# Designed miniproteins, single chains: the designs that were tried, part 84

Each design is a single chain, and the fold is of that chain. pLDDT is the mean over its residues in the fold that is shown.

## One batch from the design tools (miniprotein)

Design m3104
Fold by ESMFold2-Fast:
Structure m3104 (fold): chain A 69 residues (1-69)
Amino acid sequence: RARELLEEGLRLAQKGEDAFKKGDLETAIKLYEEAVRKAREAERLGHPLAPLVRRGAEENLEKAKKAKE
């Protein structure tokens, strides 16, 4: 399950990046928020790579929020 949550988080982060490149900041923010949630769940379940994925998604989320302002 932890691996599946991490894989979902990575897929959501990739979709968020695609939305960000298109200038769809609202969609990018929502996708990055979902990616952070999935990565946090994987981290709670003990996946060793989950903290790194969560940090990356959080950084991208903040960039998208700042770009929207």
Scores: mean pLDDT 81

Design m3105
Fold by ESMFold2-Fast:
Structure m3105 (fold): chain A 116 residues (1-116)
Amino acid sequence: MITLTESGGGTFEEGGSVTLTSKYTGDFKLVALVSWWRQRPGEPKKHVASIDMLTGEVSYSPEVAGRATISVDKEKKTSYLHLTDLKKEDTAVYYDEVVTFLGEVFTGEGVELTVV
């Protein structure tokens, strides 16, 4: 079993930057995909960014393209979502999710980001 502990949320200024962090326990070598999702108040959960752990290929949603960077430190078993040029619409609960090579899905509890 893989567990995810997310951090780095809080209240931030519009135009600023934030790094959301997810720390993993368990056998991280089984992780095939790391993705970040967000849920804005009154909206469905939406994809933000993903990284393929075999190829290193990254993908970003159009809403954050050019403002977001996803990265993974395999030695530290930690992923990062860095957001720049923060907008009020970036206010959401952010969830890290991992998919294993066996097709198992593990999701964190979420971390709140508020942009003022």
Scores: mean pLDDT 88

Design m3106
Fold by ESMFold2-Fast:
Structure m3106 (fold): chain A 81 residues (1-81)
Amino acid sequence: MERARELYERAKELAEEGRLEEAAELHAEALAEYAGLSEEMKRRLVELGREAGRAIDDPERAAELARRLEELLEEAKKEAE
């Protein structure tokens, strides 16, 4: 639990630094730790995060993808309870 929270906080810090791909990877890893997700799901989430980073020139799309990643994290936390 603490590890997942630490990864999530680090991801936010990296995002503030503009390191969006690295932030997305840690964000996906935090989600996977919360839910005990398979490696396949982890890779899927990392790919979504990278898509958000690549959409920097499309802020609306990047924001949508980031919001979906946050929603998945919240769902994973509820399932883990």
Scores: mean pLDDT 66

Design m3107
Fold by ESMFold2-Fast:
Structure m3107 (fold): chain A 65 residues (1-65)
Amino acid sequence: KLVEKARRLFEIQEELKKIHEEEGLSEEELREKHPELIEELERLMEELRAEVKTAEEFREVHEAA
């Protein structure tokens, strides 16, 4: 389950990166056009933090993204 959430987090971050690269949207514009995507990203980070007890494991996921 942790792996599934981490994978989804990475996929969302990759989508945001590509949208930024291709459309050149600012952070404000990205949040306006894709608010649910940003919200899901934040919720997934919170869920991963809750499941991961060690700071090192959480940091590994965050830095890999």
Scores: mean pLDDT 70

Design m3108
Fold by ESMFold2-Fast:
Structure m3108 (fold): chain A 70 residues (1-70)
Amino acid sequence: SEEEERERLIAKLEELAKRPDTTLGDIYNFLLEELRRERTPVRERILKAVLDAMINQEDVETVLERLRAL
C-alpha cells in the first residue's frame, strides 16, 4: 500500500539521518536512486518535499519531522 511504502521510505531516510555527516543533498540523491529503481507517486512526492526544503535552506531534521507528520 502507499502508506506502508511511505512509512518504509521515511524509516530509511531516518536511518540515513543518524549519520552525523548526512546532508539534504545526500537524502535527495538517495531518493533519486530509489526513483530510478521504481518510480511511484509516494517516492516522487517525498523527493519534491526534499527538493523544496533544499530551495528554502531547511535542515534535515525539519524535513524529517514534516514527512513524519504527513
Scores: mean pLDDT 82

Design m3109
Fold by ESMFold2-Fast:
Formats: sequence, structure tokens, C-alpha cells
Structure m3109 (fold): chain A 55 residues (1-55)
Amino acid sequence: MDELLERAVAHMRELVAQGKTPAEAAMEVYRKLLEEGVSEDEAIQVVTEAARRLA
């Protein structure tokens, strides 16, 4: 969980630095987590906490 959260935060920061909105960054990270086999509930929690840390 912590490793997923740190990766999500880092990925969202990179996307925002590239000019993506926080919402666009959150959607991109969410899709990637689902592709990696993370459950929908866990992916939502990770992305939500990562977005909170960016705000």
C-alpha cells in the first residue's frame, strides 16, 4: 500500500508538472493501477490520497 501510494504521488506530480490538471493526472494514475491488477476500491483510495497530498 505505501509503495503504491508513493508511486502514485510521484506519477501524479510528474503529470501535473507536464501541464496536466490534477483531475487528468488522477485519471491516468487510476487507469494504470487498474491495468497492474490493483482492485477498483484500492486504486480509488490510493489515487484519492495521492491527489490530497498534491493539493
Scores: mean pLDDT 80

Design m3110
Fold by ESMFold2-Fast:
Parts: sequence; structure tokens; C-alpha cells
Structure m3110 (fold): chain A 68 residues (1-68)
Amino acid sequence: EKRQKALELLKKGIEAYARGDYETAVKYFEEAVKIDPSLKEAYRNLAKVYEKLGDTEKAKEYQKKADS
């Protein structure tokens, strides 16, 4: 049940990212990893969003979390 909620949030985050709504995408992805910290795909997407926002340090941090 909790994992399904995290996957739904991941999908909403990806949709927001596709629209260029990076702030909304971050919120959905952060909530997804809060519910399921093993959801590496959400960390990868957080890294991509922070790269788009110009936050290179956070992008690298989340990429490392995704690769762990």
C-alpha cells in the first residue's frame, strides 16, 4: 500500500517535470522517497530536476543516493 502511494507520487512528479514545473516535481519526488526510501528512481529524478534548477551540488548528492 505505501509502496503504491510512493509510485503514484513518482508518476505525478514525472508528469510535473514533463510540463517544466520543476518545483512541483521536487515536492512529489521528495514525498515519494519519504514514503519509500528504497525508490532509487525518485532519487535519479530529483538529481535531474536539481540539475535543471542549476543546483549542481544537490544534483550530485541525489545522484549518489540513486547509485547507492
Scores: mean pLDDT 85

Design m3111
Fold by ESMFold2-Fast:
Structure m3111 (fold): chain A 58 residues (1-58)
Amino acid sequence: MPQKLNTTVTKPVSTDPQTVKDEAIEATKAKGGEVVATNVHTTDDTVTASALGEIPAP
């Protein structure tokens, strides 16, 4: 069965959202996951990126 990995990174709103997204993606890949979805949510104070990855079962 494929296993799901979820990685969330939160940074101050002054941080580039692409950088936050890239950090979430890299953390997911470092765990051996293939990234299947990403979400970025911005508030007044923070940027949060979440990356959902799967470890494919052959």
Scores: mean pLDDT 79

Design m3112
Fold by ESMFold2-Fast:
Structure m3112 (fold): chain A 65 residues (1-65)
Amino acid sequence: MLVAEAEAAVAANPDSALAWRALGQAYLAAGKPEKAVEAYEKALELAPDSEEIKANLEKAKKLAG
């Protein structure tokens, strides 16, 4: 998924954990792990019990630093 598509999804519904998760995935695919961390942190705030988002956040953090 392209970053622009994921950014549009977040803009349409900024309270959607699914939209923020998609943005994080798009940033990882684009080679921007630091921005992926920010997007996944927001997704996890909205869905704190999501094991998938937690795993994606840890992966992004390892790639970012």
Scores: mean pLDDT 83

Design m3113
Fold by ESMFold2-Fast:
Structure m3113 (fold): chain A 73 residues (1-73)
Amino acid sequence: MGDYKGMAEEALKEAERRRGTKEGALLYTMAGRNYRDAGDYEKALEAYEKALEIDPDNKEARELLEKTRFLLS
């Protein structure tokens, strides 16, 4: 069952509340994944970039950002 857009929007709202925390970085990464699954690649990129601003060493967010950028190129 795929309300990926709804799941992405909820994760994004929670990430915004936790913007400066590792939990916020995780939630931004989750929002990006759900946006990508919904086909919203530009919103996915924005979410992954915000995750990396909080946790620059997050390999998962970096890989997802690179893969998503390739899809928009």
Scores: mean pLDDT 79

Design m3114
Fold by ESMFold2-Fast:
Structure m3114 (fold): chain A 93 residues (1-93)
Amino acid sequence: MAEEADPDDPVLLTFKGMEYYNKGDYEKAIEYLEKALALAPGHPFALMALGDVYLKQGKYEEALKLYEEAVRLNPDNPMARAGLEEVKKKYEE
């Protein structure tokens, strides 16, 4: 990437994390998503994406906490609420 496209941009890091998640590389997905959250704590897409990775790994408690944080910081975000409901369903079943 060019210098004008900051490699430490939380949006770009979130997209890289999602790319690795789609490839099934959950370690790389977590690495990039945690980097995104270190730069922008409470970034809704990064919180939800990291929650999705933990949900796929069966780490329902970690996924639940991330979606609860996403809803807490973004109460009007319907995607965060829908994700929280999905995680709760998996955690309870």
Scores: mean pLDDT 77

Design m3115
Fold by ESMFold2-Fast:
Structure m3115 (fold): chain A 70 residues (1-70)
Amino acid sequence: SAKEDAEKAAEAAKKAAEAGDATAASVRGYQMSLSSTGEGRELGLKAAEAGQAGDAEKAAEYAVQSAKAA
């Protein structure tokens, strides 16, 4: 399901952030934005933006929030 896929992507983003990989976290956030609507989509986009800015921790936080909103 979209929710399960989003939760899996959020977990991957969190692990990438723990490894310092902001690019991987950004990619996961963007993927979540494509499969979500409303608040989940907006949070996925914020995760991608944070990852692109080099803030892996913030990207992971938004990705987790996006999964919960999906």
Scores: mean pLDDT 69

Design m3116
Fold by ESMFold2-Fast:
Structure m3116 (fold): chain A 68 residues (1-68)
Amino acid sequence: SMKEKLREEGEKLRKEGEKAFLAGDLETAAQLYREAAKKYEEAGDMEAAKKSLEAANLAIQLHQERQA
């Protein structure tokens, strides 16, 4: 279904975001997590969308802390 496809796309983006986060590329991680959240929202998976957005916000916060 379209929802299943969107959820799978969100999962791929979330995993790419995790890889970027672990590599210390926090700006890229935040972008990928936001893209994942959009796909989860389109799929109707509000819980996964919320968690992905929280991960994006954490990545941005850590990026700002490291620059300060």
Scores: mean pLDDT 88

Design m3117
Fold by ESMFold2-Fast:
Structure m3117 (fold): chain A 110 residues (1-110)
Amino acid sequence: SEEEIKKLEEEILKLIKELSEKGITAQSGDETYEFKIEIVDEEKFEVVVTIKNLNTGEVFETKVTSLGELKEELKRIKEFLEKSKNLNPESEKILEELMKLFEELEKLKS
């Protein structure tokens, strides 16, 4: 139903805000990476995902404008964390919960 979809979208936004506040930090080899997820417009659903190499200062930034695009970016981050030493395990739990909510949302939209 539309009400169930809206409720899931609100729960997803809440978890994205929690993830934004906590951030994600992971070590891959001798390099440490920081991932930031920032909601710049909730109504239009505009989110910026920033990846920073803390050793080099290199920054890569991606703007996403849909839940589907955000899901793919978060999936890439999750795959990176599975191959890395996660320095923030609370953020990994939020990512896992977000992935579950995205799957439930897709099920309701089909």
Scores: mean pLDDT 81

Design m3118
Fold by ESMFold2-Fast:
Structure m3118 (fold): chain A 90 residues (1-90)
Amino acid sequence: LEEARRAALMASEGITPEQLEEFRETVEKALKLVKEGKRDEAIKLLNDFAEKYKGISPKLAELAKMLANAVKEDKESAIRFLEGVLRALR
């Protein structure tokens, strides 16, 4: 959880409130998809966000890629990581 919190806070530096809200909504959707067993859709959603943001916020794009990789590895750990990121975002 500490790594998720630190990554989210660092990634949120220098982005607009609107961009941060788009990221939060994307993570919320990904979490719902993972809980529904729709892993491939969650991975695609997170990777699409990363591609959109790699020129805007490389740190935010990298965090989205890390979340997509977590979803590939383990559902339980991915849910905890996604929830940790959401809790760090205000």
Scores: mean pLDDT 80

Design m3119
Fold by ESMFold2-Fast:
Structure m3119 (fold): chain A 65 residues (1-65)
Amino acid sequence: KQAELDERKKQAEKWIEEGKKRNSKLLIGSGYAELGWIYAQEGKYREAAEWFNKAAENGVEGWKI
């Protein structure tokens, strides 16, 4: 299970990198939101909340509603 979550974290990090290359707050925020879901699956709800806050700051508020 941890190996699967680690692979998903790498994919989310690629989304963040792609978003930075494209200067896309939406893509960066989507990567942060994915990290939030992954940490929530690990039971790390404090860290999950931090990633969701970063996602909201990068313009994924409508997605969170």
Scores: mean pLDDT 75

Design m3120
Fold by ESMFold2-Fast:
Structure m3120 (fold): chain A 96 residues (1-96)
Amino acid sequence: MERLLEAEAELALARMLLAVTKLALERNKDKLSKEEVEKIEKLLEEAERLLDEAERLLREARETGSEELLERARELIERATRTAREAARLLDKALK
């Protein structure tokens, strides 16, 4: 029970990181090269895709009580968080 709530909290935090990084990119696009923008946008799109899939799996896990689906969702949230952090790192490096 606690693990599902923890996963839902982790999903919310990952979505917040994604949203903040997207906002930072939009505010600083004029300071970055086209190639840097495209690389960061690709990472943000991948992170969003992973979070959307994780949200679907968490919904199914909540309805079925499936520990396997919960574990898969948590793995996707972790991958999405790592991808969003890489996007933020590249943005910080580009802005120096």
Scores: mean pLDDT 87

Design m3121
Fold by ESMFold2-Fast:
Structure m3121 (fold): chain A 68 residues (1-68)
Amino acid sequence: SAKEKLEELKKELSKEPGLEAELVGDDTLIIRNLGDTTRFIGWVLRIIGDYPDLEASVEGDVLTVRAK
């Protein structure tokens, strides 16, 4: 399910230095760039490319990922 994918993404991202990941409710993952822009952009591209059932939107240092 999309919720399980968001939970696994949060676990992976919580281990990444320079990034912060937070689950909001059951359907939204917020990823913040804390100073590693290369890593942040890499995760943006991975989520857009590999998770077709998730919607990704970027504004500045914040990536918002939602179930479609």
Scores: mean pLDDT 84

Design m3122
Fold by ESMFold2-Fast:
Structure m3122 (fold): chain A 59 residues (1-59)
Amino acid sequence: MKVYRTRSDYTATTPDELNVAAGQQVEVLAEVPGGKVLAKVLATGAVGLIPKSVLGEEV
């Protein structure tokens, strides 16, 4: 299981994307083309796409 701490806030720009706050823990489920990952927010269980640039350090 690959869990990362988000390094910045991100606001979803498409329906398939997640809203995340900096400092949240997300599990990376898959890498997708275009520099995004399919991720799950551990606190809420929400699943969607976020840019790889939002990922900080592996937890």
Scores: mean pLDDT 81

Design m3123
Fold by ESMFold2-Fast:
Structure m3123 (fold): chain A 55 residues (1-55)
Amino acid sequence: GASKRAEQLEIAREVAEKLRKIGDGTDAGIAKAKELRAQGQEEKAREAFRKGAAA
């Protein structure tokens, strides 16, 4: 491969790091969904999970 692909790899790494930060926000949404499920509020838990996954 050509060394010019190093620039594409750097962009891919930056995108991966941004996705990781989004993943941290999703973890908070999953935690809230688990808490709502423990309370027996399945519909509210599903909504919290969807909002976390969509954010």
Scores: mean pLDDT 68

Design m3124
Fold by ESMFold2-Fast:
Structure m3124 (fold): chain A 55 residues (1-55)
Amino acid sequence: AWSVVERYAAYALEKGLITEEQARALLEKNGLDPDRVLAEAPRIVAELERQQREG
């Protein structure tokens, strides 16, 4: 399962709210693997949008 920080970084990056560099910095600051999250970003966003739609 993805953490709140991983989902936020993926969503903000995919929506153009932050840069890839900013997403990497946020993930690294939280002890997470940026390469893994960035590779899975579209899937993470799809899951997050599904959760938002369902409440």
Scores: mean pLDDT 79

Design m3125
Fold by ESMFold2-Fast:
Structure m3125 (fold): chain A 58 residues (1-58)
Amino acid sequence: VSREEVAELLQQFYDHPAASSAEKYELAARVGELVAQGRLDEAAAVAREALKRFDAKA
């Protein structure tokens, strides 16, 4: 997993209509912390799991 892949997943969150602003900020903070720690696989996993939940809402 690359930083570019994580950035693409975060872009999908920001563009997702089912996600609230609060949900987007909370998730961005969590993913950002993992990226800062170099935990890119975990950051991508968290992002993908939330995208699945947002897709289920849509």
Scores: mean pLDDT 74

Design m3126
Fold by ESMFold2-Fast:
Structure m3126 (fold): chain A 58 residues (1-58)
Amino acid sequence: DRELAEAFGAALIRARAELGGDAPEEEVLARAREILRAEGYSEAQVEAAEALYRAATA
């Protein structure tokens, strides 16, 4: 849903800020998933958040 997509988007922004603009997208995505897990999201919620975010940006 919108909350999960927003959470993933925020995690991506934070991951990119931490890793730098030249970081490979795969590393940024992996870091964003770690941020969501650290915030208490389950593995299923992290997977759903990534899928919703990608659907919203397609």
Scores: mean pLDDT 80

Design m3127
Fold by ESMFold2-Fast:
Structure m3127 (fold): chain A 57 residues (1-57)
Amino acid sequence: GELKKRLLQAIGRVLAAIGDLFQAELEGASEEELERLREELRRAREELRRIEEEIEK
């Protein structure tokens, strides 16, 4: 149902954020850009954890 769709979407966001970080590192992005991307990854992981907690209930 909806919970499974949100889980898959959250996993996709985490994977995309990881890819963006690797791409930025390869391209020699600034520390400011790398910090922004790390923050996006952190938020994506927080959202995934929230959904996982809903499934465990």
Scores: mean pLDDT 84

Design m3128
Fold by ESMFold2-Fast:
Parts: C-alpha cells; structure tokens; sequence
Structure m3128 (fold): chain A 98 residues (1-98)
C-alpha cells in the first residue's frame, strides 16, 4: 500500500504543478479547468495522507483529465497526452488499491 500511495502522490503533485502553470499562462477557459484540476489534486493529496489510496487515485485521475483538457485547449497536445496517460495510470492504481 505504501508504494501505491507514493505513486498516487507523485501523480497528484505533477497535476498540481501543471494546473498552477496553466492558471498563470492559459486563457480564461483553460484557467477554469486548471483551477478545478488543482482543487481535485489537492483533495487527492489529502486522501493519500489519510491512507485512502483508492479514493486519492480516483481524484488524481479526474484532476489529470481536467488538466489534459486545459492543455488541449491551449494547443499543447504533447502535455495533454502526458496528462491523459497519468489519468490512466491513476485509475489503474485505484483498481489495485481496492
């Protein structure tokens, strides 16, 4: 469980950093998606600290999808694809932690 928690934390931290960058550089629509992604990423970190790893992974996956959508709106297809891969990884971690 500790290794799964550490992986979920890494994904959530990466999504939070991406969301903060989008909030600084994105248009209004991208910023709205990034603000929601940041909220969910912070919730994922709180759930991971509480040992609720499956729930943390589910929130991290949702955060990553919103950040990916924001990057796609900004025309950054590579970063969008990387965040979609992170969302898929987080969902797999959620299934393993159940």
Amino acid sequence: MEALRDQVRAIAEGVAEAAEEIIKTGDEKAKELAKKALELAKKALELAEAGRVAEAAEQAARAAELAAEAYKLMGDDERAANLRAAAEAARELAAQAR
Scores: mean pLDDT 86

Design m3129
Fold by ESMFold2-Fast:
Structure m3129 (fold): chain A 100 residues (1-100)
Amino acid sequence: SDNPVVREALRVSVRAGVVMLRVAVTRATMELTPEAEELAERAIKLAQEAAELAEEAIKGLLSGTISEEEARKLVEEAEKKAEEAERLAREAIRLAEEAE
């Protein structure tokens, strides 16, 4: 919390978790078309990758294994993956809703 990079990494982890939750709720409540399912699968994969990079940054900084600059690069990559996961999840949900 006192380290800005750790705080940003935690925010990315939350964003990734929200993507995974939204896709899970959509799958539980709606029948996804093949196109929507492909986008949902890609969103989940990117969200998982974002969470893994954010976790690596947090663990590396707290253990002193990586520099703050290295951790920042991991968080920047994680943020990019989280943003793409959010975009794909939004599109998957939109396509599922339109298939009604």
Scores: mean pLDDT 89

Design m3130
Fold by ESMFold2-Fast:
Structure m3130 (fold): chain A 70 residues (1-70)
Amino acid sequence: SPIEEYEKKVKEFIEFLKSKGDFDTVEILEDKNKKLKEALSRLSKEEQEKLAKEAIKELEKLFEELKKKY
């Protein structure tokens, strides 16, 4: 599911950032993930899937920008 794909990508990105010593960005990503999960709990299944797909795209964009910084 899109939600499971998002959670898997978040975990992989957190592990990458920790390997780079970027603990500040890890904290930001963990906070964003917490807020997304709180939002998802209030939505219908269809809205959850849509939000998760949008979150995946935003997460991928954030990592493209972070790769330019490193």
Scores: mean pLDDT 79

Design m3131
Fold by ESMFold2-Fast:
Structure m3131 (fold): chain A 106 residues (1-106)
Amino acid sequence: MNLVDLAEQELLARGEAAVEPLIEQLKSPDDLVRQMAALDLGYIGHPRAVEPLIEALENDPSDEVRAAAAVALGMIGHPRAREPLRRALGDPSERVRLAAARALAL
């Protein structure tokens, strides 16, 4: 393993440890806590958050949390989020549809 590979692995491990508490907060019974956790995960931009945010986007009962997850996925810009965001264009909430459209904008 070269020095670049070691630095990348250390950064990824550190990022995952920093992100894990926020991923747990996406399961909070408090809608505001889940919304804030989604936005914080988007700001951090760690790929470990992509699948938990997709789950929140598709399954959260709060449209504010689903909209926050769409915004966060747009901030991260991971290609795995493209299809879930495209499905969110059909969400019953206008807020979620607008967030998904903005996340998909070039």
Scores: mean pLDDT 81

Design m3132
Fold by ESMFold2-Fast:
Structure m3132 (fold): chain A 55 residues (1-55)
Amino acid sequence: MTPEEKKAVFAAGKALGENPDASEEELVERAKKLAPEAPLSVLEEIARRIAADRA
């Protein structure tokens, strides 16, 4: 796992903690604010997995 991926995972986790019912799009937006230097594709993939796990 790259340092950028670790930052993205941490950001996505914090975003989920702020609103556990948030949509995938909301998770991505919050994660981008917490880890703006992380690749967008990684943030989107993590948000998608979190949203799928909640369904």
Scores: mean pLDDT 74

Design m3133
Fold by ESMFold2-Fast:
Parts: sequence; structure tokens; C-alpha cells
Structure m3133 (fold): chain A 105 residues (1-105)
Amino acid sequence: MKVKIKVSTIVNEDGTITVQITVSGADKEQAEKIGEEAARAIEERTGKRVLSVTVQEMATGDYVVNIRVEGEPSDAEAIARAAGEGAERAAKELGMEIESLEVVV
């Protein structure tokens, strides 16, 4: 199956950063694995602490993974890049064909 992955960041009012990963063409277990590996990559590459990982199903059948990270606004690009690298690795390990991987900074 072909998967589309879009990574974006939101700076929260409390100073934390939310990484939002939209996954199209995956099931819930695959989306959860993508989120887990993205969160791991953030901690390993940036040293920033992951506070939460949530997975929500959209009405379209797409999944949205929200990863909340301790960080400053200046960390958003590095965090997004790390999340994208983790998501790509997870999709490949799951045997998924990546149709697109977009990181919005």
C-alpha cells in the first residue's frame, strides 16, 4: 500500500511544541507505529523530551498523530525533521511504499 505522510509543527501557548503527522493510506496500527518511531527519533536526535503521543482517526480515514515535545520555538525545525526521519524509517520497516513525505517548517 502507498502511504502519504505530512509533518507540521505548532508552537503551543505553554511553550511546548506539537508535531502533527498526518498519515494517509495506513491502518491504525501502522499510524501508531509511525508515531512511536517519530517520537523516538525526536528524543534521540534533538535530546528534547516527548510528553505525549496521541493518534486520532479523521472522518476521511486518515490518521493524525500529535506528539507533544518540550522545546523552544527555535527547536521546531529540528524537531519536525527528526519526526519526519522517524516516520519514514517506520513506514519502510512496515513494508509500506511512501508516495509522499512532506515536512512543513
Scores: mean pLDDT 86

Design m3134
Fold by ESMFold2-Fast:
Structure m3134 (fold): chain A 65 residues (1-65)
Amino acid sequence: AKELSEQAKRLIEQGKKSSDPVEALKLLTEAYKLAASVGAKNPDLYQEAFDELVRRSKEMAAASR
C-alpha cells in the first residue's frame, strides 16, 4: 500500500539521520519490514532499507572492536 511505502521512507530517513546506532538499527529494521511488505511494488525501497541496515550494522560492529 502507498501508506506503507511512505512510512518505510520516513523510517529510512530517520534511521540515516540518527546519531544513536542502536536507534538507527531499530528504525531501519522497521523500515525494512515495511518495505518487504510492499515488496514487488517498490523494490528500490526494499533495497535501500536493506543497504542502510547493513551499513549501520557494520558501523556498530566496527565500533565494538
Scores: mean pLDDT 75

Design m3135
Fold by ESMFold2-Fast:
Structure m3135 (fold): chain A 104 residues (1-104)
Amino acid sequence: EEAEMEALIEEVLKTASESDQDNIAGVARALEGLLGRPLPRVPTSLEEAKEALAELREEVRKTITLSPALERVYERALAEEDARRLLALLQTFLVLLSEQQSRS
């Protein structure tokens, strides 16, 4: 699952990076298109995205061991304020949390 998650993040980031919209809402819509489903919450600002991601990361870490590579992507996205990476990580963590809830 670690390699599968890293592949998912890379695919999402690749698609988002090819978007003509250099804003959070545009990237979120592109991610929804790629995933074929709506995001549970679309952040409207970098600060909102950071807060949502931090909260989800803590919840995911309680049930799933995150790979060092995934943690590095998270730290880099947070430090560089990369909206595309923040949205990709937010979606990835939401998927992981949903899968754990459906199995337990």
Scores: mean pLDDT 57

Design m3136
Fold by ESMFold2-Fast:
Structure m3136 (fold): chain A 68 residues (1-68)
Amino acid sequence: SVSVEELVKNIEEELSKNKNISSFEIKTEGNKITVTYTDKKTGKTYTHEIDVNNPEEIHNFVIDLSSI
């Protein structure tokens, strides 16, 4: 199982390394992580809610982020 703290660190690193993201914000509440980021190219803002106990939500976030 992935800890909330470990997953948040991984998300911060990926968002920080992605030069196509102009801004991001991460909020945590229990086992839920809310990630909001803005695509520099389009100006569009995306919000993902991730339950750390749901591997499918983690996977979907990674796939969506990789498309930017």
Scores: mean pLDDT 82

Design m3138
Fold by ESMFold2-Fast:
Structure m3138 (fold): chain A 70 residues (1-70)
Amino acid sequence: AAEKLSPTELRVYLELVRAGEEGLTASELAKRLGLSQSTVKRALDALRERGLVESRRVGRRTAYRVAIQK
C-alpha cells in the first residue's frame, strides 16, 4: 500500500476520522483505544509529520483532528 501507517497510527487516525472536525485530545484517544498517552502521542507525531493530522490548543490541552486534504 502507498500509506506507511503502523497499526497503532491507523487506529488513532480512524478514531480521529470518527470524531470529525471537533477532534480529540491525546488523553481521550488513549482512553477510547486502551493505549498509553505516550503511545498515542508517538502515533500523533508521526501522523502530523505526514500531514494527515493537525493540532489545536484547547485550554491547557492540545486537541488533534484530521487535516483537510483537498
Scores: mean pLDDT 78

Design m3139
Fold by ESMFold2-Fast:
Structure m3139 (fold): chain A 60 residues (1-60)
Amino acid sequence: SGRDILLEAIEAGGRKAKEYLEEWLKKNPNPSKEEALKLTKEVFALMANEAGRREKELLA
């Protein structure tokens, strides 16, 4: 269902975003404000990419 697709996409996107954030912070534990804003944008892009991947698979 559309509800399940939405919830699973948010959960999977959030998981990928968290993994990326944790790996980045492990290597860069003290980000500047500029780096934090850039990382925030990258995290949201990872979630958007997961939504796009699911759209391609489900609507192809």
Scores: mean pLDDT 78

Design m3140
Fold by ESMFold2-Fast:
Structure m3140 (fold): chain A 116 residues (1-116)
Amino acid sequence: MAEEGARRAEEAGRRAAEYTLKGGDVRGARGGALGARESARGAIEGGGHRGGSAAGSSAAGAEFSASLGPEGARHAALSAEAAGGGAETAALEGGEEGARKSAEGAERGAELAEKG
């Protein structure tokens, strides 16, 4: 069960990165930063403190990358993917309920990245 949540979180992180790159320019970078932040929030709420901390650091990186404008979109995508990886780690740490919360956060992150 925790493995399923972890896979969902990782897949959502990959989708967030994909949407960030599709958005391009400032919109893509902003979407990626918002997605990474939401993934980090879900990971922390899921009780995976190590994965949550890693996802939080990645979210900060995505926000910084977004501040670089159009050139930041690629870096924001990498940070969004890394935040998804942090949520995956948190899902494995937090047990079944933690896995669900981490997956939900990462999935919400992908939605935000898609919308920009």
Scores: mean pLDDT 67

